Designed miniproteins, single chains. Designs and how they scored, part 68

Each design is a single chain, and the fold is of that chain. pLDDT is the mean over its residues in the fold that is shown.

## One batch from the design tools (miniprotein)

Design m2505
Fold by ESMFold2-Fast:
Structure m2505 (fold): chain A 114 residues (1-114)
Amino acid sequence: MEAIEKDPNNWEAWFNLGQELLEEGKYEEAAEYLEKAIELAGEDAPAAAYHRLGIAYYKLGKYEEAAKYFEKAIEKAGESFTLALENLKKALEKLGKKEEAKKIQEIIEKENKK
């Protein structure tokens, strides 16, 4: 909190607090802080920020938002980000998108064989 009060434009401070809130199970607050970090970082927002925001939305039962942010994390880091792919598959399964989830599983299996 003190780091944000001193420099509210520091996206890394918002990201770090969002990560701590996520670890504490405060998923709604974590999502707010992570969204602010992404807003401030703009195009420089790391794949990890999108991935953590996706986890927060997944824990809140907001599977459509979770899938969107996991896809953004994969877009930023590439298909080697297998944790984001695994979490995307879980979100797609919750949404009943079985064919899309199967395609993501095939990507995971391909990456794991490298």
Scores: mean pLDDT 83

Design m2506
Fold by ESMFold2-Fast:
Structure m2506 (fold): chain A 58 residues (1-58)
Amino acid sequence: ALVEGTKEAVAAGDEERARELLERARQLATIARNSDVPDEVKAAAERIAEEVERIVAE
């Protein structure tokens, strides 16, 4: 969802939307890291944030 939405925003040239999705992905990774959730969920959130950041940087 976040990765797909970010790819769509970048393809459309919607820099504002792409930046908003990147910020959201980073916030979700931070929340997961500070939450009482399994390490696998924390790792997944971090990977999603990294992928979104890579898409925006391209």
Scores: mean pLDDT 78

Design m2507
Fold by ESMFold2-Fast:
Structure m2507 (fold): chain A 130 residues (1-130)
Amino acid sequence: MGPQTLAVRLDVVHALGEVLEQTLAELAQEVARLEAKIAAGTATPAELERLAKLRAMARAVLAAVDEALRWRAEHPELSDAERQALLDQIFDWMLNTPNSTLSDVVRRIGPLLPDERLERLRALAQQINR
């Protein structure tokens, strides 16, 4: 792969990381609204079930972020061939895996995300999983 082609493919993965951060931020706001309803005594059983599912999802995202950060610590420098292999796996997974979970997305793209993005994803997932 040429350096420009690799950079364009990495930009796509980074854009997916931005969408993932935005999605988690929206879910954190949903959790805050559900917690306010619980505090007010107005939460329905369906809303309590929704909160439990959001917290389970956040725990799975936290595990995926921790796995990605550990992998990055063990692989501080990636060759172009290693980045290409990861990108090929990501694009193959995207083509062949409908209805993926947020934790699946983090697990797949996490190794190619900047550390500051992974830390923001961790913070948002931690906020949801209170």
Scores: mean pLDDT 85

Design m2508
Fold by ESMFold2-Fast:
Structure m2508 (fold): chain A 82 residues (1-82)
Amino acid sequence: MEEERKKRLEEVKKGFDTIKSWEELKAYAESLVDEMIKNKESEEFFLEVQKILAKKMYELNIPVSEAIEFFKELREKYEKGR
């Protein structure tokens, strides 16, 4: 349901708000992808999570090249899990 998806996205946002380092961000994002695979989340949900992740990477001043590579890794993990 849309309402349940909004609640999960809110939880994701709260998680990202507590992160202060690139290592924490990578660990959290990878665990989120594992949870999304387990819960059979839609591609639309995955894209919303990617937007939140992108904003957090910007706030942490992560190099664009590293951000792009990490997005590729997360998408590959998500697609292989389905």
Scores: mean pLDDT 79

Design m2509
Fold by ESMFold2-Fast:
Structure m2509 (fold): chain A 56 residues (1-56)
Amino acid sequence: MEVEEELKKELETTPDVTVQVGRALALIGLALERDFNSPKVDEISKYIVEVLKKKE
């Protein structure tokens, strides 16, 4: 729970694309570890896409 929140904050705040990719992969990994069939996997995927597409 706490690790997921920290990874989300770093993904949103970091300007470094390499760090963003690393944090995104970590979030997906955490979701898959908890429940492979969880709707949270789709939710996290959408969140990552939204953050990565976000431009000025």
Scores: mean pLDDT 65

Design m2510
Fold by ESMFold2-Fast:
Structure m2510 (fold): chain A 88 residues (1-88)
Amino acid sequence: MPPVVTVTPTTVKEGGSVTATVSPAPTHMEARLRDAATGEVVASASSTDSTVTLSMTGVKPGRYLLEVTATTPDGTLTSSHPVTVTAP
């Protein structure tokens, strides 16, 4: 079965963090924060656990898409989630 991806929070202050959770647990997970206007990747993190936490340290306020790629023995799933970064 394809994994379910949940991202929280969807609105975060600069310097805060966003957590992506994948169920069931993947073998590998990547999270990339893309600027919604330019497509530029401004932050990324990876994990082999069911969760990955992405820090917004140095990320400018704006609208972004968090692209979560989960790799399982049954295949790879990519899911995109809107994230708003606000000023501190």
Scores: mean pLDDT 79

Design m2511
Fold by ESMFold2-Fast:
Structure m2511 (fold): chain A 60 residues (1-60)
Amino acid sequence: SAAEAEFKKYDKDGDGVITKEELKGTILENVFDAIDKDGDGVIDFDEFKAFLDAVAASAK
């Protein structure tokens, strides 16, 4: 899916989570806290997919 492709683009370590440092210099750096629903300091795939689905719904 598109969400999986985008997640792998930002998951530089390939460990299945995205850290704030991996988003540094991207447009997502400024919205990290909005994506991190668990507040655990990393973004898992489910949180990232939910964010992308919301963005896709508003993009048209």
Scores: mean pLDDT 74

Design m2512
Fold by ESMFold2-Fast:
Structure m2512 (fold): chain A 70 residues (1-70)
Amino acid sequence: SHDEQAKQLIAQGEEAYKQGDYDKAIEYYRKAAEVGGPELRAEALTNMARVLVDKGDDAGLDALHAEVNG
């Protein structure tokens, strides 16, 4: 059920990203990473990194990289 919730949150994040709502996409991906198992967490964080790159948020991308490797 948690993995089902995480998959739905990833889908919502992808929809927000397609609409250019980067802040909302990051919110959904963060929530997905919190509730999903390791595979879904990795997928959500990878998608969040993509959004941060598109925003030009270098500081946010560096912070995410430190979080996933710390």
Scores: mean pLDDT 83

Design m2513
Fold by ESMFold2-Fast:
Structure m2513 (fold): chain A 100 residues (1-100)
Amino acid sequence: FEKLKKELLELIERLIELAMEELKKTKDKKLQLKLIGHILRLIGLEFDAERAKTLEELKAIAEEVKELAEEILKLTKDEEIKKELEELIKRIEELIEKIK
């Protein structure tokens, strides 16, 4: 449990970092607002993950993190950040499979 929780927290932190990097490079105000919204939701999920006490709670949070990562990927224009997001999504999928 503790290892899975730590892995999830590390993945959320990395996703926030990538979303923040894309936000810095984005000049479109509508895309900026969408990215900010997703970042705020990820911060909320980080708090939820820290408070999680069951595998079911971790799985639900990980699934929502994956959905947000996919939405951020759709908004991302930077090719390097896209590659990092695709790799991160695969790691989130692997974590979800470990949780069952």
Scores: mean pLDDT 86

Design m2514
Fold by ESMFold2-Fast:
Structure m2514 (fold): chain A 69 residues (1-69)
Amino acid sequence: MPSEEEIEEARRLIEEMKAKDPSVADLPEASDELIREALLEARRRYSHLPRRSQLRIAAEMVLGRLKAA
């Protein structure tokens, strides 16, 4: 299970992505549950990739889900 520190790390990356990309800048703050689910999915599907790549994929998944909501 992702730790609270891993969730906070993903949240910081999401905020960094929002700061750099106007198309996602106005999206609401992601819940801890959404971030946790994205981290688990990224680790499960992309276990062969480095941790930082999995973290980036999880952040992209969160932003995609927020756009769809």
Scores: mean pLDDT 82

Design m2515
Fold by ESMFold2-Fast:
Structure m2515 (fold): chain A 75 residues (1-75)
Amino acid sequence: MEEVEELKEKGEEALRAGDFETAIEYYKKAAEKALEAGDNKTAAGSLLGAAFVARYGLRDEELAEKLEKEAKELE
């Protein structure tokens, strides 16, 4: 889905700029759009991307674990 890929690209751009909160928002939006389309694999991948940014960008382990759990429930 083109919209999901655009949201992921915006997340990557925010991550490169050091805007970790914005990166997480875009990855979460990508996951929501993937779920609307029934693509649970892409949604899980996007949530894992958000979890990576939370853990290594924000150093927020609790948020990372929450996002990883949400991704696992989609598999």
Scores: mean pLDDT 84

Design m2516
Fold by ESMFold2-Fast:
Structure m2516 (fold): chain A 57 residues (1-57)
Amino acid sequence: SAERERTLFLLKQIFKWEEGADEDKLMQEIEERLGPETAKKVKITLESRKALEKKRG
């Protein structure tokens, strides 16, 4: 399904981010493929993860 393909794409992009890929490039690819609303939600999630990691050590 289209929804399954979108989910797999997002998971692949998140794994790349965890491996140290360029966040700006990943966000551009997400916005181009999944749209600006989804990209905004992903960006907020990544910023929240970075903030939590910094606070928790």
Scores: mean pLDDT 80

Design m2517
Fold by ESMFold2-Fast:
Structure m2517 (fold): chain A 76 residues (1-76)
Amino acid sequence: MRKEMVEMILEEAERIYEELKKLNASQSVLDEAEKLLKEIREIAAKENPTAADVREAVAKLQEMKKLLDEEKEKKK
């Protein structure tokens, strides 16, 4: 259950990273998104993620969503 939640968070994070690449985000934005994605992958690699691990993964996903929203605003 928690493992499935973290795996879904990882899939969403990977989609956001690909979206940022399609928007031609700057290297600094891509580097920050890659760092967040790597941290989410480390959480997803755990066999038995805790509730704290899920909360951390959600927080990192929210930071990635913020980067995507800011990049979309910049392209308007």
Scores: mean pLDDT 83

Design m2518
Fold by ESMFold2-Fast:
Order: C-alpha cells, then structure tokens, then sequence
Structure m2518 (fold): chain A 63 residues (1-63)
C-alpha cells in the first residue's frame, strides 16, 4: 500500500546516502543517516524500519 511504498522510498534514500558516507570512511555519518531515516520509516512500515536497524548494525561492525 501507499504507506509501505513511502517507507521503501525513505529506505532507498537512506541506503544511498549511508553508502556514500561509508565509501568516504565516515561511519558515524552513515549511522546518523540510518538512525534518522529509521525513525521516519517506522511511522510508515515497521519491517522497513527493522531493515534499516540491521543496516545500522552492519555499519557499526565495519567500524
């Protein structure tokens, strides 16, 4: 539905921006982006928010 589609748009933007930060070696910025977008996405779709939370854990493991 429209809410899940909105959550996916938020997640795609979060993943794009976080990936760029990781490539630049800025893991703190990547985590901050994912945290912000996770909070935004959870208002639309909990499963998408949980996927972003797993992304945060992945970035933390790289640090």
Amino acid sequence: GAMAEKAEEIAREAERRATRAVVLGDYDAAIAILEEKRKEAEKYDQEVAERLARGIETVRALK
Scores: mean pLDDT 87

Design m2519
Fold by ESMFold2-Fast:
Structure m2519 (fold): chain A 84 residues (1-84)
Amino acid sequence: MEKKLEEEMREELRRLGYPEEEQEKILELAKARAEALELMKEKGDTEEVREAAEKYGSAAMAAFEAGDYDSAIAKLKEFVEWLK
């Protein structure tokens, strides 16, 4: 499934007109987000998890909107580390 999901996402990004370099960064960001979501499910819906999701999610979104994909990816990876 992972490889098929990557291929489907690459095709969607190509359809939307993203350059190849941005496609790779967006895919990496999406993978980090998916990992964080799975870990949140395992840890449970607590106030601490919600607050952390807002903190790291807001920082990642701000970086993404600024075109700083590397910082966005790093923030989501920090959230993954915080989750476990």
Scores: mean pLDDT 77

Design m2520
Fold by ESMFold2-Fast:
Structure m2520 (fold): chain A 92 residues (1-92)
Amino acid sequence: MQLPQEVLESVREAFEKATEAAKEAIERMRELTKMIKEAKEENPSITEEDLRRMYERMVEVFTSKSADEGFEEAKRIIEEMKEEVEEREEEE
């Protein structure tokens, strides 16, 4: 008699928690997007292939780690991409 009601209440609570987590995730994704845009504006040598490789690494991180660890790792991935492009230019 109570199982269906308990399940519905649990689902509602989970949706509320997911909504709050989604807001934080959106803010973090906005910050990452800004960092990527600024990096591309600072170094036009960054190619679409560099960005694709970076995004593939980010997807792996966000699917395997917590949101907090994923965000920190994603920031590192962006910095590593910038460094790799700069090193490529210094190889003359």
Scores: mean pLDDT 74

Design m2521
Fold by ESMFold2-Fast:
Structure m2521 (fold): chain A 58 residues (1-58)
Amino acid sequence: MEKLKKEYEKLVKEYIEEMNASEEEKEILNISLEKAIEAGVDLEEFKKNLEDEKELRE
């Protein structure tokens, strides 16, 4: 996989682990990830959003 895609996947995986997401949540996140990459969503912004949500959840 390309580095960019790999970084997105790593962030999502860490988020899933932290949240202990269900199977359905995992599928939704993977679909959103694919769409975000194809739509050219800013990696830094995506990462910041996940970081903020992780901190809020703890």
Scores: mean pLDDT 67

Design m2522
Fold by ESMFold2-Fast:
Structure m2522 (fold): chain A 73 residues (1-73)
Amino acid sequence: GLNRQGSRIGSDGQDTYNRLSTVDTQPTVPRVDDTPWQIIRNLMSLGNGLDSLGDQSLSQRTYRMGRQLQRSM
């Protein structure tokens, strides 16, 4: 992106995680390979549900996010 997040290399790495745990600590930290897959699966399931509810725009957006995460893996 045009703007970087946090410091140099390690913004989302263990450097930031251990160094500044109090500022932006979340229980949803991908420690195992299963975590990213669970997020993708949940997004796909959510998109499917939104599609069933008639929210095509939200469904499409949710599927796009899931695909983008898969590409990042």
Scores: mean pLDDT 59

Design m2523
Fold by ESMFold2-Fast:
Structure m2523 (fold): chain A 98 residues (1-98)
Amino acid sequence: MEEARELLLEGSRALEEGKYEEAIEKYREAARLAKKAGDLKTQAVALAGQGVALFKQGKYEEAIEKLKQAYDLAKKAGDDGLASFIQKLLDMVEAKKA
């Protein structure tokens, strides 16, 4: 979906600017639109973005939960490349939590 992809870009810009709450809001709206459209891949990317923003805020448990949801959706979408990338993000967050 075009609107969901635009929100992903806005979320990424907010992350770059250190506006983590704004990034989470943009990614949440992107995930909602992607879910409504049945776009599992875009939904997975949006949830992964939420996880990254939460990680940047030091909210490691919440970041892990979002990244696990993103991983499951990427696998359901048949996107093994995206799933592998999300697994690397999970490993990075787990390493920081330890």
Scores: mean pLDDT 87

Design m2524
Fold by ESMFold2-Fast:
Structure m2524 (fold): chain A 67 residues (1-67)
Amino acid sequence: MAEEVERLIKEGASPEELAEFLAERTGSKDIPLAFKAIGWTPEQILSAARVIEVNRATAAEGQAAVA
């Protein structure tokens, strides 16, 4: 996810395109609304994508750690 967002930024994607990409990938309808409300830059959107990716990886790791 974060790597894909970084690639889109390098290709000159707009913040709106990045927000839509994250909404589709996460299934969260709130992402475009949040970005519209706070006017996130591409760098802030990339940071959010990294947090989402880490949270998904941590959830998977947490399952292994509990065992």
Scores: mean pLDDT 65

Design m2525
Fold by ESMFold2-Fast:
Structure m2525 (fold): chain A 89 residues (1-89)
Amino acid sequence: MKRYLVVQRLVVDEDGTDLGGVAAAARDELERARAELEARLAEAEKELPKLLEEENLPKVYVKKEFEFEAESEEELRRRLAEAAAEFAA
């Protein structure tokens, strides 16, 4: 059987407050900035990779995690629906 891991990764603060929506947008902006810096690095072979390391990145915690094994695509689809319901709860 193939083993599948379904995880809901949310950005939460130290008190467990869900910041997922706001923090996800900021992460996408940081990922785009990194891609731009990597493109510029490819042009000049500069030591720019050090600039891609940012200390002020949002903390990412795995809040919910669901692991299962599936024998077929039908079972996989059923288990994914169950995991989605569990994540919504």
Scores: mean pLDDT 47

Design m2526
Fold by ESMFold2-Fast:
Structure m2526 (fold): chain A 66 residues (1-66)
Amino acid sequence: SKAQALLEEGRRLFAEGRYVEALEKYKEAIKINPDYAEAWQALGDLLAKIGMVDEAERYYAKAKEL
């Protein structure tokens, strides 16, 4: 699916340290599929990596609800 392709692209960008581009890909995946738990989890991992721990915890909670 388009959402899955965007999530995979975002994960590659994240692994390369390209956090702003990874964030945009994860947000696009979530816009296509708001119930995509893996995309919410990936967004949480990204936010934790850049030090936004409180926001990361919010998105991890969102992923668990899905």
Scores: mean pLDDT 87

Design m2527
Fold by ESMFold2-Fast:
Order: sequence, then C-alpha cells, then structure tokens
Structure m2527 (fold): chain A 72 residues (1-72)
Amino acid sequence: AATAAKLAELRRVWEEIREKSGVDPEVAVEVQKLGERFGALVRELLPDEYRRLTAENGDGPSLATVEALAAA
C-alpha cells in the first residue's frame, strides 16, 4: 500500500512538472522545486536505481529516470 501510494504521488509530481514546464517560463523556478521533490521521492522509492543513475549521470535523477518511471 505505501509503495503504491508513493508511486502514485511520484507520477503526480512528474505530471505536474510536465504541465508546468509546457505553460510558462515564469514557472521554471516552481518546476525546479518539483524536480527536487521528484528526486527525493525517487531516492526513497527506488534507492538502488537512484544510486545507479546518480553514479552514471552525476547528481540526482536523470531525464532517463523520469522517462522510465513514466513508462512504468
């Protein structure tokens, strides 16, 4: 239950990022904050994948992580 609920929240944050980034440059700061929350959720839900991706791409989850989660 907890994992499913957090995955739903992760998807919701991802959808919000997608919507806001396509609307107005003024929300870029807000999108960045949503990205930080998304990264925190990925780290909590998928710690092994998060560590793998940060080792490959540097700091934080990459766009590939976001796309993989959106596809799941």
Scores: mean pLDDT 60

Design m2528
Fold by ESMFold2-Fast:
Structure m2528 (fold): chain A 61 residues (1-61)
Amino acid sequence: SAEEEVKALLEELRRMVEEGRPLEEVAAWASKQVAELVAQGLVDAAERLEREAIRLLLEAA
């Protein structure tokens, strides 16, 4: 489901942050995933991913 896809992408984002990857690189990756969800017509899922990714990245900064 779209909900499960968002959860998997957020788990990947958390892993990238925990591994110490540059936050700018993680943000670029997250933006690409949001764009891919929008391209698939999964707008609500894309908005949730974007909102939660921004929160996680700001907390990591």
Scores: mean pLDDT 86

Design m2529
Fold by ESMFold2-Fast:
Structure m2529 (fold): chain A 80 residues (1-80)
Amino acid sequence: MFSKEARDTIAKVAEELGEHELSEAAKTGDRDKVLEAFKTLPKERQEKFIKALEEAAKTVSNPIDRKQIENLIKEIKKLL
């Protein structure tokens, strides 16, 4: 389960990329829903999301919230 800051950061990144379903999944805080939404994306859009999320993670000040985002990045990279 994602913290509010992690969830909000993931949702914002998805929304800025036009990935509405991925943004809605992130807003639930449910990791499995985020993974399922991510799997529906073509590889090019998956790679864009990962890169944007890595940049966004650098802006997260709380190390626990940042670690949650970093763990998600590692998990979704395994799906490529």
Scores: mean pLDDT 83

Design m2530
Fold by ESMFold2-Fast:
Structure m2530 (fold): chain A 75 residues (1-75)
Amino acid sequence: MREAALRLVSAQMRVVAAVEDVRLGGDREEAIERLEEVIRELERLARELENVDPELAKEAREAAERARRAKEEIE
């Protein structure tokens, strides 16, 4: 599951980057779109991993929830 773990880490870094961009006065609309993309990717990853690696699937779902909360706070 090297590829899945890398996708999870990458997605989490993208969430942090989007939030930081808004905090520094960046484009909120772009940040929201980026977060929506990451949320979709994490939800798909979780679904794909559900029967293969339940622990990574759980981490992906938790990451998606964190990204969703970040998006709501920015909105």
Scores: mean pLDDT 82

Design m2531
Fold by ESMFold2-Fast:
Structure m2531 (fold): chain A 82 residues (1-82)
Amino acid sequence: MSPLEREGLLKEAEASLYVMAGAIYLRLGDYKEAAEYYEKAAEYYREAAELFRRAGDEESAAAYEREAEAAREQARRLRELA
């Protein structure tokens, strides 16, 4: 595995942890904190996508770009409720 692929997987793992934290805050009704965690998840998914794109893995890059956009949209909706 290339150094770029390894870093991309680490960014994906961090994004996944932030999604879990966001989901917990959402379940607690804490929309502001949930939105902040989903925004962090989106940033890490975007970084993962860029790393995989630079590694030549366009399929993984596209998948993580879609995950980043979904997390941003979730954060945007939650900020409107906060």
Scores: mean pLDDT 88

Design m2532
Fold by ESMFold2-Fast:
Structure m2532 (fold): chain A 88 residues (1-88)
Amino acid sequence: VEGWAKALEHPDVDVRVAAARFLGRIGPEGVEPLIKALEDPDPRVRAAAARALGWIGDPRAVEPLRKALEDPSPEVREAAREALERIG
């Protein structure tokens, strides 16, 4: 878990995307690192973080995901919408 959270800070975008996807499978311990990843400069990482938060289903993600609905990237907005629908 700790190693994957640190991988969200990696200089390679593909590594950060993979870390976000993997943290979504680990569960609640991934929530705080993934919330920070919603502010990543690359929209692929932000979209992956939003989807991962939806898969975990933790209510701590609800407010950050609502902010992501206003993201300039359509991919991130769609991921946030799907995640919020999944959380309920």
Scores: mean pLDDT 83

Design m2533
Fold by ESMFold2-Fast:
Structure m2533 (fold): chain A 91 residues (1-91)
Amino acid sequence: SIEEAKKEFEKGLEYFEKGDYEKAIEHFEKAIEIYEKAEPTEEVLENLAKAYYNLGLVYKKLGDYEKAEEYFKKALDIEIDLGLARMKAWL
């Protein structure tokens, strides 16, 4: 399942680099769906944040700034939570 999500994410990146934004969205959304249903390990959350961030970049390229901002905020929220968890574990 997590390996499937990683492959979907990689396909999303490939289509994004090729300028096929519709297919990039499709594959990033598939990766996100798998990660959201998975056990929220640090690895899963890091990969989920990356998927949200890249989906935001695709929407920005399409001129959909509202959706881009929504996904960037989702990625940032996860990264903040991970940063706080790491800081508390170190302290």
Scores: mean pLDDT 86

Design m2534
Fold by ESMFold2-Fast:
Structure m2534 (fold): chain A 80 residues (1-80)
Amino acid sequence: SMEQEAAAKETAAAILVIGAELNLELAEKSKDPEKAAQFLADARADVEAAEALVEELRERGFTPSELVLKGIEEARKRVE
């Protein structure tokens, strides 16, 4: 069903937000500048993927959860 597909995409977006948060923490705590740069790049990719899923959900008339939207907003600010 479309509701099941929407739930799966929202779950995927939530997982990507968690991934971005973890990669951002690893970037901030890394003493190796090359590893820090890679973690930041991975976090940026996770944010971009989550944003794409959210836009697809909105285009299909679904409202993403506020938790996911807030997570994306906070992670986006940290990768800019």
Scores: mean pLDDT 89

Design m2535
Fold by ESMFold2-Fast:
Structure m2535 (fold): chain A 111 residues (1-111)
Amino acid sequence: PLARVVVTVEATGLDPDRDVRVTVQARLENRASGEVREALAEGRVGGGETTVLRLELEAEVDPSTVVTVSVAAQDGRVAVKVRVETEFQSFEAEGTVGPNGRAAVFEFRVE
């Protein structure tokens, strides 16, 4: 069924004297059909502050659908809470990202 997939990333700056650039990429892939949808958001967050980045994707979702959320941080570290929501399900993961711009990858299977 066609569904709206909402990806929310809450990023909190962990380094008090750093202004951190946060990049979020969401990739939705149906591994049976080969359909791919992607979205990107960027923001900045200071130490001890929280920013919220939100991405919306509309695609057909079924048990072959995988959502991959990649979060990168430059100039400092961030604590992230990643939420992926459809009309049918909600998934959450947490982690620490940064400071070298390498992506932390969170993978979810959605219906």
Scores: mean pLDDT 82

Design m2536
Fold by ESMFold2-Fast:
Structure m2536 (fold): chain A 88 residues (1-88)
Amino acid sequence: SESERVGELALEGLRLLEEARRAFEQGKYEEAKELALRAARLFLESGTALTGAGEALRLAGEALEKLGKTEEARELFERAEELFAEAE
């Protein structure tokens, strides 16, 4: 069902976000960025996890800052804030 698909997308997004956080804690910033961006896409595709998408984009931005990509990080932080505002 569509409800089951939406739930599965959100759960996979959460799993990838948890993996991204672990990669970030280990200093694997490129991997953390890639996992977090994948998590954000799944949360957005689910249509019900805007807060999760915002958290994932914020983590990807933090990883980009660690990689010295400050302008790219700023763009992701701005997108995350927009998603948090929409979720409320």
Scores: mean pLDDT 88

Design m2537
Fold by ESMFold2-Fast:
Structure m2537 (fold): chain A 105 residues (1-105)
Amino acid sequence: IAKRNLALTLNNLGNVYYSLGNYDKALEYYQQALEIFGEIGDKNGIATTLNNIGAVYKSLGNYDKAILAYQKALEIYEEIGDKNGIATTLNNIGAVLEAKAKLEE
């Protein structure tokens, strides 16, 4: 479906900007991808994009927003039975909790 390919491309552009350290542009593209995945009901696309948004918020030090995004991704991965998505998202949540604990040290 043309919309799904557009959403995948936008998510990939978000990944490029995230790798470049341009977190504002990464969020812009991820949010556009999330909107399209939501419109077409692509649960895998929604969960993957939410996981990527969580990674951006973690990199920005906004741990509460990172945890919220990861928890939403986790719920969807659990619903669809994606064991790799579940494992990756749990690892990401653990990394945020570790970073948050060190900040309060």
Scores: mean pLDDT 88

Design m2538
Fold by ESMFold2-Fast:
Structure m2538 (fold): chain A 75 residues (1-75)
Amino acid sequence: MSDKELDREVTDALARMAASIARRYLDTMSSQDLEDALEFLEKLIRRAREAGVDEGVRELERVREELRRALEEKR
């Protein structure tokens, strides 16, 4: 129970940090960087779901959608 609470707190913090970093550097990413970032976000979303961090999941899903749009626009 305490271990799960700690994991949830850490996972939420990491999810928010990853989302913030991705958004800040979104416009400097190449098409390949965007594809790689999308794969990494998918893995982070899975971890956040396993930790029960709905807020972290939603933040990462928003960033994933933003990255997908940026990739489509670079066509």
Scores: mean pLDDT 76

Design m2539
Fold by ESMFold2-Fast:
Structure m2539 (fold): chain A 86 residues (1-86)
Amino acid sequence: SEAEELARKAIKLAEEARKLAMEALKIGGKKSIPLAIAAALQASGAIFLAEYALKTGNLEMAREALKDAEIALEQAKEALELAKKE
């Protein structure tokens, strides 16, 4: 279903975001750390919503999970860039 496809995509993107956020935290940096933490929390929330969407077939939840995962990935990429500069 569309909900399952979007939810699985959200989980994949959120897992990538979490990985990048962890890399940023390993490098460290005053400006990077709070953004990396925010990205990791956002990614965890996206995974939770995506898992709920998979269980219920809720298309709106799947769309929200994907949006949250995309935001988390963008934040994680920015955190990693900041970590490399700070």
Scores: mean pLDDT 89

